# Designed miniproteins, single chains, continued (3): the designs that were tried, part 64

Each design is a single chain, and the fold is of that chain. pLDDT is the mean over its residues in the fold that is shown.

## One batch from the design tools (miniprotein)

Design m10203
Fold by ESMFold2-Fast:
Structure m10203 (fold): chain A 72 residues (1-72)
Amino acid sequence: GAQELLEAAEEYLEKAEEYRELAEHYREKAEQYRKAGDVTKADEAEFQAEVLEGMAALLEGVASLLRQYALK
């Protein structure tokens, strides 16, 4: 029912927030590595952040779709 879709949307949004927080952590690490002159580790950390941001965006999209179907 509508309640189950809203609960699922909430769970996906919670997971998306976790991924966004983790992405921020990797962005901070990338900046630290760049200041240390470790370009390779900085690039790897930036790539991890971008992957996590992409995963968060996908989960947010699914949550939006679930809310749309639940709320009508």
Scores: mean pLDDT 88

Design m10204
Fold by ESMFold2-Fast:
Structure m10204 (fold): chain A 61 residues (1-61)
Amino acid sequence: ASASMREEDGKYVVTVETPLGTLVGEFETKEQGEEGLAIGREIAARADELAAQLAAEQRLG
């Protein structure tokens, strides 16, 4: 999974791409965007762990 931030139309857009889905957040300030990016990275890491656990559990029958 990955998390990225871009500046778009005076806003900061954070995109979190995971095997479980894509999340997008818009922030008015760079500071809010950077906080959102940090949270997005935590979500991405957790989603990767959950996807791996689900794949392992499906193989156990």
Scores: mean pLDDT 79

Design m10205
Fold by ESMFold2-Fast:
Structure m10205 (fold): chain A 59 residues (1-59)
Amino acid sequence: LEEQARKTAEALSKLPPEAGRKAVRILAQVASPEFVEALIEALRKLGLDDMAEELEKAR
């Protein structure tokens, strides 16, 4: 779970900001709560606080 979240966060970091924010909104709707929590932590560890907050608000 955490490894998948980390890889997803790395992939999101390589996207244009607009695409990254859209992707996290979709993930908030379709992913498990456990995965969303792990992804928020992974995004914050990478310094992507804007995406982490977008994901947290979209839940």
Scores: mean pLDDT 79

Design m10206
Fold by ESMFold2-Fast:
Structure m10206 (fold): chain A 101 residues (1-101)
Amino acid sequence: AMTGPIVALVETPEDRARLEALRPAWAANGQDLYVLEVLFDEEGRPVGIEVRHFTADGKEETYRLELPEEEIRRIVAEARALMDDPSATVEQLKAFFESLR
């Protein structure tokens, strides 16, 4: 059975720490992992996003976008909706993350 990619949202340093603890288990299962991280300035305002893609064969691709807060909130909401939708396809998830480049 093919398992779809895992998606993780990182909005805090604690989320990043949990991600790093869980990532080896996901890699061992041969699953692609997409991480969407919100980037904050010194005042705690959202200033951009970072997308990290960990492939099943252990490679990492990373890209960053500087975006207004409203756009960041929209992207996070769309990612959450796709993650929470049991009918969402692997192709839709991959297309969403590729569209952020």
Scores: mean pLDDT 72

Design m10207
Fold by ESMFold2-Fast:
Structure m10207 (fold): chain A 89 residues (1-89)
Amino acid sequence: MGLGEEIVLTEEQKELKEEIERVGREAVELARRAVELGLLSVEQLVGVELLKVAGLTSVYLGDLEGARADLEALRRLTEELRERLRAAE
């Protein structure tokens, strides 16, 4: 069966992928809310989506240090966006 044999992830890569997907999804959702409130530009929202893609790309390339750095950046961005949204309420 061809639908999974070309990309085989280690358990560590799978764990990082799941974390980046989870945190990245939250970061994008918060960034979209910030754009709707005029707190963030559309270009900055695109930057958040690209950061998620970069982290996932690092996982697939086996660059676990790069993937962890991107995950940390996504976590910091998520916290910053939460604070900006709270301050705007």
Scores: mean pLDDT 83

Design m10208
Fold by ESMFold2-Fast:
Structure m10208 (fold): chain A 81 residues (1-81)
Amino acid sequence: MEEEERRRREERRREEEERRIRLEIDILEGLARILLGVAKLAGLDTSAIEKALEEMEEARRRGDLEAAEKAFEEAVAAFKA
Protein backbone atom coordinates (compact mmCIF):
# COMPACT_ATOMS: atom_id res chain seq x y z
CA MET A 1 0.00 0.00 0.00
CA GLU A 2 1.29 3.46 -0.95
CA GLU A 3 0.31 4.92 2.44
CA GLU A 4 2.59 2.53 4.38
CA GLU A 5 5.44 3.25 1.95
CA ARG A 6 4.97 7.03 2.37
CA ARG A 7 4.95 6.66 6.18
CA ARG A 8 8.21 4.64 6.12
CA ARG A 9 9.89 7.18 3.80
CA GLU A 10 8.74 10.08 6.00
CA GLU A 11 10.03 8.32 9.14
CA ARG A 12 13.43 7.69 7.51
CA ARG A 13 13.67 11.29 6.31
CA ARG A 14 12.76 12.60 9.78
CA GLU A 15 15.30 10.30 11.45
CA GLU A 16 18.00 11.38 8.97
CA GLU A 17 17.15 15.07 9.42
CA GLU A 18 17.12 14.74 13.22
CA ARG A 19 20.51 12.93 13.13
CA ARG A 20 21.96 15.62 10.84
CA ILE A 21 20.68 18.48 13.04
CA ARG A 22 21.98 16.79 16.21
CA LEU A 23 25.39 16.21 14.59
CA GLU A 24 25.63 19.84 13.43
CA ILE A 25 24.72 21.13 16.91
CA ASP A 26 27.29 18.70 18.41
CA ILE A 27 30.00 20.11 16.13
CA LEU A 28 29.07 23.73 16.99
CA GLU A 29 29.08 22.91 20.73
CA GLY A 30 32.51 21.27 20.38
CA LEU A 31 33.89 24.33 18.61
CA ALA A 32 32.42 26.64 21.28
CA ARG A 33 34.09 24.52 24.00
CA ILE A 34 37.42 24.93 22.17
CA LEU A 35 36.84 28.72 22.12
CA LEU A 36 36.09 28.59 25.87
CA GLY A 37 39.35 26.72 26.53
CA VAL A 38 41.40 29.16 24.44
CA ALA A 39 39.70 32.15 26.12
CA LYS A 40 40.52 30.75 29.58
CA LEU A 41 44.17 30.24 28.59
CA ALA A 42 44.31 33.81 27.21
CA GLY A 43 42.76 35.27 30.40
CA LEU A 44 39.66 36.56 28.58
CA ASP A 45 36.17 36.94 30.05
CA THR A 46 34.42 33.60 29.48
CA SER A 47 30.94 34.54 30.80
CA ALA A 48 29.36 35.14 27.36
CA ILE A 49 30.88 31.95 25.89
CA GLU A 50 29.61 29.91 28.88
CA LYS A 51 26.12 31.42 28.40
CA ALA A 52 26.26 30.55 24.69
CA LEU A 53 27.15 26.93 25.57
CA GLU A 54 24.09 26.75 27.86
CA GLU A 55 21.93 28.08 24.99
CA MET A 56 23.43 25.43 22.67
CA GLU A 57 22.58 22.65 25.17
CA GLU A 58 18.95 23.89 25.26
CA ALA A 59 18.88 24.07 21.44
CA ARG A 60 20.24 20.50 21.26
CA ARG A 61 17.42 19.26 23.55
CA ARG A 62 14.89 20.95 21.21
CA GLY A 63 16.70 20.02 17.96
CA ASP A 64 16.79 23.74 17.09
CA LEU A 65 19.74 24.25 14.76
CA GLU A 66 19.01 27.97 14.22
CA ALA A 67 19.16 28.64 17.98
CA ALA A 68 22.44 26.68 18.20
CA GLU A 69 23.95 28.65 15.27
CA LYS A 70 22.91 31.95 16.89
CA ALA A 71 24.46 30.92 20.22
CA PHE A 72 27.66 29.91 18.40
CA GLU A 73 27.84 33.31 16.67
CA GLU A 74 27.48 34.93 20.11
CA ALA A 75 30.36 32.81 21.46
CA VAL A 76 32.60 33.80 18.52
CA ALA A 77 31.69 37.50 18.96
CA ALA A 78 32.50 37.31 22.69
CA PHE A 79 35.86 35.64 21.92
CA LYS A 80 36.77 38.40 19.42
CA ALA A 81 35.89 41.16 21.90
Scores: mean pLDDT 78

Design m10209
Fold by ESMFold2-Fast:
Structure m10209 (fold): chain A 80 residues (1-80)
Amino acid sequence: SRLEKVLEIMRERMEKEIEILAKHNKGAAEVLQKQYEDMEKKIRELLEQGLETVEEMLKALEEKDPATAALIREAVKELG
């Protein structure tokens, strides 16, 4: 689905950012990895609640977690 593709792109971007940061600052990369793990957990909880579209996911996250919403929006831009 479109949501699955968006989440795949988001995960790839997260992994790449951590890898790049780890080459210059291991401590900062560890903090970023923990933040991304927490964001992934929030997304999984929304999927468990039955959210199936990018639009529903963004609406749920926009007020509660704008940082996670921003990561999804960037993945949507990359998808096209």
Scores: mean pLDDT 82

Design m10210
Fold by ESMFold2-Fast:
Structure m10210 (fold): chain A 63 residues (1-63)
Amino acid sequence: STREELLALLDEMEASPEPASSEEVARIVGLLLRYVADNADNPEAVQEVMDRMRRMEAKEAAK
């Protein structure tokens, strides 16, 4: 599932003390775009993933 893969990668990036690589960022962005497109009619599903992205970005900025 795109959702499960995306959330698993976000969890791994949040747990890692190291900054995200360009390859990891590109993969996350690709999965996010696919997930948003597939769930355009489900605002709750999109919002859940956007909230997870914002949390990951905040943690990356703090590294």
Scores: mean pLDDT 79

Design m10211
Fold by ESMFold2-Fast:
Structure m10211 (fold): chain A 67 residues (1-67)
Amino acid sequence: SDALLKRIAESEAPYLPQLEELLALLEAGRFDEARALAKKLNLPTDPQEARRRATRQLENLRRYLSL
């Protein structure tokens, strides 16, 4: 339900700048830095998997928070 997804987005909101930084590092090909940040965020260290999960979290945040 949307109520549950909104609650998840609210709990993840503090990580928004770090999720954006992770995607920027991946886009820049800075994979060692991206891996370190992904590990800190408890995301997969594989670049493709980290990108997929970070993108999904950001889409959820954009959908349920005023961005």
Scores: mean pLDDT 81

Design m10212
Fold by ESMFold2-Fast:
Structure m10212 (fold): chain A 100 residues (1-100)
Amino acid sequence: SPEALVAEARALVREATDLMIEWLRSQGKEEEARRLEEAREKLEAILDAETDPLRQLLYMAIYMQELVDLAEELDAPEEVIARLRAILARLIALLRELRA
């Protein structure tokens, strides 16, 4: 169901955000961690207001691409970047499934 695809995507985005925040805090990057927490809160508010599952998945895919870009810019460990990329790839797959 579209609702199940969105629920899976929301859980993956939460996992990705938590992983990145944990890494940022481990590096003493408290300001970056705080800004990412704010970005997550803004995304959650957008998703709660959006009724179209396709748009919800698109917002999450854009967010995940920006999170991957941030991890690469900050030279995060390869395992962190690989996990974020895998989550982004799964969201793109969920988008394709919804449109099928």
Scores: mean pLDDT 91

Design m10213
Fold by ESMFold2-Fast:
Structure m10213 (fold): chain A 96 residues (1-96)
Amino acid sequence: MKEEFERLKELAEKSGGGGALLTLAVLISILEEEISKDPNNEEARKLLEEVREWYEKNLRRIDIEIAEELIRMGANPEALGLPADVIAEALERVAA
């Protein structure tokens, strides 16, 4: 999992972030499943927090930009599978 996070950072740097989004979603899903099965897995909890912080600083803007474009194309915001705060900010941008 930590090695996958390091690969994610490298992929984001090489692709300007876009190529990392699917890998990020998979990594978060794996970490959330591990925590769900063992809530005392402190390593998985700490890694998920670190992944979320890195996402906020590096990729969240790209998710908002993608969501904005998809919504402008007629996509249902709730069907995008993105965080509610990302969808909310994308909707504000579409309305502007």
Scores: mean pLDDT 73

Design m10214
Fold by ESMFold2-Fast:
Structure m10214 (fold): chain A 81 residues (1-81)
Amino acid sequence: MEAARRAAEIEARARALLEAYGTTSVTPTLDDEPEVLAKAVELAREFLREQAERYGVPMEEAMKPPLAFERAVEAVQAQQA
């Protein structure tokens, strides 16, 4: 039960981080947990893939905005390594 609650907490925090990045241009920081950052990138890619499928948009075009977020997360993760 505790493991399931932890997974749900990580997902909720990842969604909150992604939403904040989209609404306030807040970048991920070293204070964010690596698992939360990884989940946020995963959710961003899933969202864009669904949009590309739904609207017939080329994946390359659809992925442009989250690529900036992915690179920001990669930079933070590289510093945490």
Scores: mean pLDDT 66

Design m10215
Fold by ESMFold2-Fast:
Structure m10215 (fold): chain A 94 residues (1-94)
Amino acid sequence: KRGEELKKKAIEAARKGDDRTALLYIAILIELGEEELAYEAALESVKLALEREGLLDEFSEEEIEEHAERVFEEAKKIAENKSKEQAEEIKKLL
């Protein structure tokens, strides 16, 4: 239940163009063990970013998935090795 709410918050942040906040919500999902929801949030965030730039039609599904995997790995690094600033930002989102 909590994971679904965090996924929704990540997607809403991405829709607003707040890619940093979206990445932090994805990192929280990974820390909670919700890796499938984290990946789904990363994938939707990439699609929304490409739609904002008018580039969604320029990329294949495979290229979009590769980009989502990179976002997921960035979020995982934050989850595992967060800075003091990132930890404070995460606390504000919870």
Scores: mean pLDDT 83

Design m10216
Fold by ESMFold2-Fast:
Parts: sequence; C-alpha cells; structure tokens
Structure m10216 (fold): chain A 90 residues (1-90)
Amino acid sequence: SEEEVKELQKELDRALANGDEEKANEILNELVELGQMDAVANTALYFCKILKDDEAREELNQALENDDKDKVLEICKDLVKRFLAGEVVE
C-alpha cells in the first residue's frame, strides 16, 4: 500500500541515520518485494551522487534498462555499505 511504502521509506531514512546496515538491507528487500523499484533506484542514485561514483551510476542504469531487480538491489546495498563505512567522510 502507499502508506506501507511511506512508512518503509521513513524506516530506511532512520536506519541510514543510525548506521544500521542490517535494517537498511531488510527495508530495501521489502521495497523490492512490494514492486517499489523506483524507491530502491532513487536510493541507489542518491548514493551514487554522494559517493561520486559514475561507474556505479552507469551499472545501475544498465540494470534498470534490463529490468534486473536483483542487480539494482545489489548495487543499492553495496552503495549503502560503502556510505555507512565512511567512504565519503575520508
């Protein structure tokens, strides 16, 4: 439902703010199961921008063109992990 998606987005923001990689990954899995690929893709695009990773952005765009949901999720999870590990802060 729309309400469920909005709640998951809020929970994702909270998990990211708290550095909770496991919770962030659980929420991303739920968004994929609900068919909310736009939410997952937008999250991945946001992290491509803040990490300044043009190669990850290109790979993400290719996965989206191929409707490869597993690859989109994999890229998003990798970007989240790198962000929480402090890649941008170093």
Scores: mean pLDDT 83

Design m10217
Fold by ESMFold2-Fast:
Structure m10217 (fold): chain A 71 residues (1-71)
Amino acid sequence: MKYTLFFDKPVDVEKIQAYLKEKGYEDAKVEKLSDTEVQVTIPGKKLSPEDILELGKVTGAKLLGFSSEPE
């Protein structure tokens, strides 16, 4: 699954990647699209809604929304 996360302010992609590894998404790829937009690709897996919300808290930014698509 590929997720595009939209934040209200600039976020640190390294914090997102560290959180995903801690939660067992070892193969997650995190790419910065802009200061406020981050793409997360997880081969063969889906993020839970709670994990998506927690990513907003971990970065210290407000998650405004997300989109998801198959790989």
Scores: mean pLDDT 78

Design m10218
Fold by ESMFold2-Fast:
Structure m10218 (fold): chain A 66 residues (1-66)
Amino acid sequence: LTPLVVALAMGLITPEQANKAAELVQKVMEENKDASKETRYEKIKEALVEAGVPEGLAELIARQIV
C-alpha cells in the first residue's frame, strides 16, 4: 500500500484509481492469503491494472506488496 500512496503523491495515478486499487488489492490479499507468492503477485497486478494503474507501474507496486 505504501508504494500506491507514493505513486498518488507523485501524480502517477489519480485519487480515484488509488482508492479503487487499494480496495481491490486488500480484497485480493484477503482472498488469496493461502496462495503462493507467484499467484498473489499475478492477482495483485491484475487488480491494479483493473483499477486503471498502468501495467509497468502495477508490476512494480505488486512486487513491493507481495
Scores: mean pLDDT 79

Design m10219
Fold by ESMFold2-Fast:
Structure m10219 (fold): chain A 73 residues (1-73)
Amino acid sequence: MTKEEVEKKAKERGYEVVDIFETDDLLRVAIKKDGKVYEAIASKEVMSTIEEALDAAIFGAENRDASLAGARA
């Protein structure tokens, strides 16, 4: 997946891509929403694509927000 595709996917989910770092061994995606930055850092042994790292970062953001929502529901 290209940087442009990752940025588009993040924007569709209401996030801004702050940083994308990729090496042969490591993936990192940092996303931002409402002034908060969320990131996923993973070995390519666990996550082979930037898309998987983006999904993990979004999941982490949603999971933190969901804990507050879950307390109400």
Scores: mean pLDDT 69

Design m10220
Fold by ESMFold2-Fast:
Structure m10220 (fold): chain A 94 residues (1-94)
Amino acid sequence: LLPGEDPARERALRVVIGAAFLYVLGHPAVTEEIKKRLEEATGVELKPFDFSKLPAVSVAAYRLPDETLLELARFLEKQGVAAVVDRLFPEPYR
């Protein structure tokens, strides 16, 4: 098995998972509307400060079709959440 090579899909995964993490941290950038969209897309219910659901969100995001995942990521970009994810979690794998 080779690691994923699609930069658009990798970016979308990072944004979606990052948005869920921001919600669990209680960050105000993730509104109830954004939370609802994440829950509807992933099938995972999110609670503030409940980190136990984050692995399930990651698995669900990896299972989403490319078009669905990219559409969700673009929604989060339009809401400004992607910019917050980039600012708070900018660290590369170094």
Scores: mean pLDDT 77

Design m10221
Fold by ESMFold2-Fast:
Structure m10221 (fold): chain A 85 residues (1-85)
Amino acid sequence: AHVTVFEEDGKHVLVVTGITEEEAKLFAKSVANTFNCTATVEEEGGCYIITLSGISRAEARRAGEEIAEAVGGTATYTDTKPELP
């Protein structure tokens, strides 16, 4: 499992690979509750895209780290949208 965190148009986006739809929804809900922000989940190319609004960059990166830790994976930060499979 891998989490890529980047910023796009003032929002923070997490691209998560190697998890289920149920896990993606659970993580999005957890992040929204923990950081008092808005989280949406979309599926694209076998990946789950979690878009966060009303959160700081540091908090979004922390959210990515927590998701990666929960699934036994890694988190990477980038300035651009990652290549999807």
Scores: mean pLDDT 80

Design m10222
Fold by ESMFold2-Fast:
Structure m10222 (fold): chain A 80 residues (1-80)
Amino acid sequence: DELLKKAREHLEKAAELLKPLAPEESEKAMQLLRENPNSIEALQEAASILYKAILETPNAPLEAVEELFKAAQYIQEAKR
């Protein structure tokens, strides 16, 4: 599914951007994406992990927030 592929790409970018500040959460999200690349549930779980990491990291790069929002949009579109 093209939408799930786009969601995954944006989640991977968000995780990479967050890795220096939240390496454990970044690793967990990336592992979920590797193990279940076409699962909406896994993509939502990865997004939740990254969103929580952003909330717990006041200095999180805005680019990571933007990538996460784009991923969330594609996930919601895939659910329709």
Scores: mean pLDDT 84

Design m10223
Fold by ESMFold2-Fast:
Structure m10223 (fold): chain A 61 residues (1-61)
Amino acid sequence: SQSLIDQAYKLATEAGKYYKQGDFDKADKLIQQAAQLGMQAGLSPQEVVKLVSEGFDKGYA
């Protein structure tokens, strides 16, 4: 569902922010949760990687 995709993107964005702050443990957990939500939304593995990467980059910027 689009709601799960939106939530996955938000978690990936938060992961980027925590990574920038040096909180790698929190960033890793958020990335894993974002990927799980993307998979539950029916995204392919490649689509999940793209979504998580784009969200992460936004948070890191």
Scores: mean pLDDT 89

Design m10224
Fold by ESMFold2-Fast:
Structure m10224 (fold): chain A 78 residues (1-78)
Amino acid sequence: SVDARIAELRERFIAEVIEELKSVGNLSEEEIQEIRRELEEAIDRLLAGEDVDSLDLTPWQLEALRRLRAEVERIRAE
């Protein structure tokens, strides 16, 4: 189903971002968990149709969210 594909995409996206932060970032476990919560909130808002461009995110995080939005829209259109 479309919903199952979107849920899978959401989980994969969050996991990939967190893995990258752990691998290349200099962040504590607490900071990583806070970023995870912020990403989950942003993704849920994006899935609800909100614009996430106004979030206080880095340029690469904004680009990643825009890409996720495009993939979600493509899945919903099919």
Scores: mean pLDDT 73

Design m10225
Fold by ESMFold2-Fast:
Structure m10225 (fold): chain A 58 residues (1-58)
Amino acid sequence: SREEKYEQQKTNLLHVSGNSKESREIIDKYLPSKEEALSLPDEEFEKRVALAVKELSK
């Protein structure tokens, strides 16, 4: 489901970023909320995930 994909992406982002407080703040800022993610088209959700990945890579 989209909910499972959302939780998996969030977990993966935390894992690859080292699971720091700063990483969680970036994820909260750029990754959509769970409710927003469930209502977004796949294309927009992927764009938001890509943006979070980009910001975490700085």
Scores: mean pLDDT 77

Design m10226
Fold by ESMFold2-Fast:
Structure m10226 (fold): chain A 60 residues (1-60)
Amino acid sequence: MVTEEDIEKLLKELEKAPPSEVFELAQRIVDAADAYYRETGDRERALRFYQRVVEILQKK
């Protein structure tokens, strides 16, 4: 089961990630957010996770 804490930890890792790890971490977060949405039905929270991934990637 994917939790919000798991996704938050991955997002923090993404913010600190070197370029070589960014793509893998971003993909893991998207997959985790998809699983979270499927399990909980929390669309707003899942969309926020996707938006945060995009924002982090745009700043790198």
Scores: mean pLDDT 80

Design m10227
Fold by ESMFold2-Fast:
Structure m10227 (fold): chain A 73 residues (1-73)
Amino acid sequence: MKKLSVQQLVDHARALFDAGADEDAVRDAVYQLAVDSGHDPGVADMLARGITSAVRLEREGKGTESQRASLLS
């Protein structure tokens, strides 16, 4: 009944990227987790694709850690 939230799927995707998984592996893992939590396969595919892309873009943003130093100042 209680499906995993988008935030929980995002956290899982981040953990996999941190472990060195590529985009395809992260997408497949997020898809499987979403289906196992009770999402429909079509919805799970959309969530896996969207979340994996969003987390990858977020990680590209993390590459600009110089901007974080500016926020701490």
Scores: mean pLDDT 74

Design m10228
Fold by ESMFold2-Fast:
Structure m10228 (fold): chain A 87 residues (1-87)
Amino acid sequence: MEAEERERELAERLRELLDELLSLVMPETIEKLKNTTDVEERKKILEESIRRLLEAARERLERLEREGADPALIEFVRGEIELLESL
């Protein structure tokens, strides 16, 4: 029960960081997409932004794994990464 609190706090912190990163990168990507008319170019811009986000998220995941974080937390972060990859 208490362990859940730790996981939630860590997940929240991680989520906050990811959310901030996403907010910083996503708005810029959207702005570029708005200026871009070509579908191919749009894909490239989006892919580039996602790739950078993915790399950062992966680095975070690796750190959590090394720290021996809760498996649920690791799974959660993995889900976030999967979402980014799916985009």
Scores: mean pLDDT 69

Design m10229
Fold by ESMFold2-Fast:
Structure m10229 (fold): chain A 88 residues (1-88)
Amino acid sequence: SLEEKIAQAEELKNEGNELFNQGRYEEAVNAYEQAIDLYEPILPSLPPDHPLLNTLAVVYNNLGNALKTLGRYDEALLHYKRALQLRE
């Protein structure tokens, strides 16, 4: 269900945040990418002001920060750009 996918995405987001705070950036990237894979397909079903848009923007920003720390600058820039689009 949609609610089950959102709950799974939130668990992966929280895992990514914890891994990021521990300096485990490669593992944080993996968790954030899995969360995004669950969140992105849901977006067309949500109203434009839904709180998940800001949640996903934060996930993209944190993914960008982890990638930047790993020297993956082109990937980081792509995800920062997506975060900005979600806040417009």
Scores: mean pLDDT 88

Design m10230
Fold by ESMFold2-Fast:
Structure m10230 (fold): chain A 81 residues (1-81)
Amino acid sequence: SAEAERLRRELAELERLVEENKDNPELTVELMRRGAEVQARGLRLRVENDPSLSEEEREKALEFLREQMREVERLLDEKLK
């Protein structure tokens, strides 16, 4: 879909910015946070549009994704502070 293509391009651009700014650790952490958000949006779209998943499996996958995002935010917060 067009949205999935936009998310992939956004992620590729963030990876380029990390490479160009690798001497700035604070900016790198911020870019990593944005990359994680883009990846989470992509995974959420895949789960919501996967016809092979039951409603129960879909809910469990979304719950797992939410928990993973909380953990990522916690780890990035530790590095930013």
Scores: mean pLDDT 77

Design m10231
Fold by ESMFold2-Fast:
Structure m10231 (fold): chain A 94 residues (1-94)
Amino acid sequence: MLEELSPEELEELVKDAVEGAEKALREGKEQATLKRKDYTVEVKVEVDPNSSILKVTATVTFKDGRVAELVIEIELKEGRISSAKIVEAKPYAL
């Protein structure tokens, strides 16, 4: 029995995933990790050279043991994030 992410939790996680993706791109890496007070966000970035769209998978691990996964499409301009949209968000237990 899994609870859905609240709209407020989802908004914060999207923001963290976008920051993580920007950090990975800035450093020329495919992965970035952001540590917050109550959770950790691990971001994996996949660049398709055939499109201007970056696919970001963010795995969020909360201190209470909950795990959530978000898939976000980010539109790139000059290797920088110009826009982001959620394509999938799901909570699950470890």
Scores: mean pLDDT 71

Design m10232
Fold by ESMFold2-Fast:
Structure m10232 (fold): chain A 84 residues (1-84)
Amino acid sequence: MEVIDESEASLEEIVEGALQHLDLLVKHMEANPEDYSEENIDRTLEAIEELKKYVEEKLKDNPELLEKFLKHLEEAEERLKKLK
């Protein structure tokens, strides 16, 4: 895995990068539902759940960012559940 220089990347930037990747994946799944099995959707839902836990633990001191990121994750989760 490529190591991110922690001196140049904030926790916010790391989470935003993960959210951008997730949004792209969800959009691709919505556009191409036949290319994705329920197993692929379930794995993505598990990744969302893990990211929610990570954000809740790491952003306890920043409730505004926590709320913003959790809302994004919940919207992605709802979109994926509609594909089942």
Scores: mean pLDDT 77

Design m10233
Fold by ESMFold2-Fast:
Structure m10233 (fold): chain A 88 residues (1-88)
Amino acid sequence: SMEKELKELEERIAQAEEEINLVIQLKEQGKVNIPQSVIDELQNLLDQAKKLFEESLKNPKNREKLLKEAQQTLDQLFNKIKSLALGS
């Protein structure tokens, strides 16, 4: 359902924000050696997902496509975070 997909996307955006903040904290504590450019990339992916989500709310005709694009953007973000957690 549309309501279920919207809720899932909101929860995934919130999780992405939390995981990016955790990565930043680990970097500040010297526990991970992550370049600032990688943090910037994660933040850009999050901003793209949020923009696609907001556009989906304003454009019912394109909503399903925009939600799928937002989910794909979040998939890229989470895959990037997972690669960092595995030691690079």
Scores: mean pLDDT 85

Design m10234
Fold by ESMFold2-Fast:
Structure m10234 (fold): chain A 70 residues (1-70)
Amino acid sequence: AEERRATVEAAIEELLAEAREELEEVSKIRDLEEALEKVREAAADPSLSPRTRAALSAIAEMIEEAIKKA
């Protein structure tokens, strides 16, 4: 039963890695700010699993760092 959960966890980690790469290529601060707002809203949704909320929070931090670098 743990195999399915491990697969989902690996998929989330892969999405986070891809998100980091995409953020490095985004040149429009406005698009990053819009994405940040949506991700933060999703991370605050109590109907989502704690793991999904943690992943969304990590993505939000990546977007914030990308905005600061731009």
Scores: mean pLDDT 69

Design m10235
Fold by ESMFold2-Fast:
Formats: sequence, structure tokens, C-alpha cells
Structure m10235 (fold): chain A 80 residues (1-80)
Amino acid sequence: MDADTTVQLFGQRLSVADASLLEKAQQAVDAYEAGDFETMKKLLSELMLELGVPQEGIDRLDRESFESMASIARLILQKR
């Protein structure tokens, strides 16, 4: 799975996720806004696995992909 497909799958699944997964997404966004990239990356990776994103797809993500996912998570959280 390429990075673009992984990011799209993350966004789709997070949009219908339960409250516990949305809370983890908020923690990841908070880490990103605090400038803690390593904590954000860890939390987003854990969240993606919980959403059923394959580990192979996660392993192919770069910094830009993680930053894009944090932005997508922020937008989803703002709509709820």
C-alpha cells in the first residue's frame, strides 16, 4: 500500500471511529501542535493499527505523511 492510499484509508476510518479512537486522535493532534513529532508519530501509528491500517502501509509513511494525517485528524475532530 502506498502512502497516499494509507492516508486516505486513515481519514475514511477515523471519520466513523468510536469515541476512544477519537480521543487518541486528539492526543496525537495535541502532540503535533506542541511540536512533539515523535509522540505524534507513535500515537498516529497506534491509532492506524487500531483502525485496521496494515503495518506495511504505516512503515512506508514519511514525516510529510504523518503531518498530513495530523491535519486530517484535526479537521475530523472539529466536525464532531
Scores: mean pLDDT 82

Design m10236
Fold by ESMFold2-Fast:
Structure m10236 (fold): chain A 78 residues (1-78)
Amino acid sequence: ERFAPYQNMMLGEPIFVSDVQPLKGLKPELLNVYKDPKTGFYVAEVRVGDLVFYGSGRTEEEAIENALEAAEKSLALE
């Protein structure tokens, strides 16, 4: 929603994901990014086609980058 409290996942993260080149013809979509209270790390969930990839990091940016890297590596392997 346009008036929801600003979170990285609200505006910055969707813009970041939309800037990423499609992976094997599939456009990655950011589903969620949140801070895991158990570990203190951020966790990002990214969908590529019918697959969901996870990444974690010290920041929301790093979590998203790691999720996208996992997707790219998985889709590059036969």
Scores: mean pLDDT 65

Design m10237
Fold by ESMFold2-Fast:
Structure m10237 (fold): chain A 83 residues (1-83)
Amino acid sequence: MDSPLLERIREVLREAGVPEETIQKIINAVEGYVVAENAGLKDLAEAYRKQIDKLLDTIPDPAAREEVRRLVDEYVEENRKLA
């Protein structure tokens, strides 16, 4: 983990009182999604995407949940290896 964007996701989740184990699961799923998507593994990418959505839905603070969703989307877009 060397992305400032992933660190921002961790910070938002910690401020919302999300357990560290759940934060790590979210980060792992986001990174797994990017790796699977870039490798062309469509079924695996779909599984990670569903895992991300389920984990985010467990966040009780709607504002933190929406902010993390935006940060995740930004991280995915930046890491698609597009210009």
Scores: mean pLDDT 81

Design m10238
Fold by ESMFold2-Fast:
Structure m10238 (fold): chain A 89 residues (1-89)
Amino acid sequence: DLEKKIREQLEKRGVLTEENLEHILAFAEELMTKYGVEEEDIIRAIEGDPEAYARLVSRAGGVDPELVLELLAAPPERKAELAEELTAR
């Protein structure tokens, strides 16, 4: 379950909040619905699989990998800004 994996990663980082979970889930849903990214590749990328991360970036049609990496690691306030920038493209 994608939500469970996202929750586990946020909890390990000490930043599990409703807002953080909502933002990351919304971004993951965007990747699946607009870019055709596989749910399994999103889960593996969150777990730190570099090959899954590369497939995710490739399917997103050249989305900036630095911006995606920054989004996944960013604090909640910055995640909202980066997610808006990525989805506006």
Scores: mean pLDDT 65

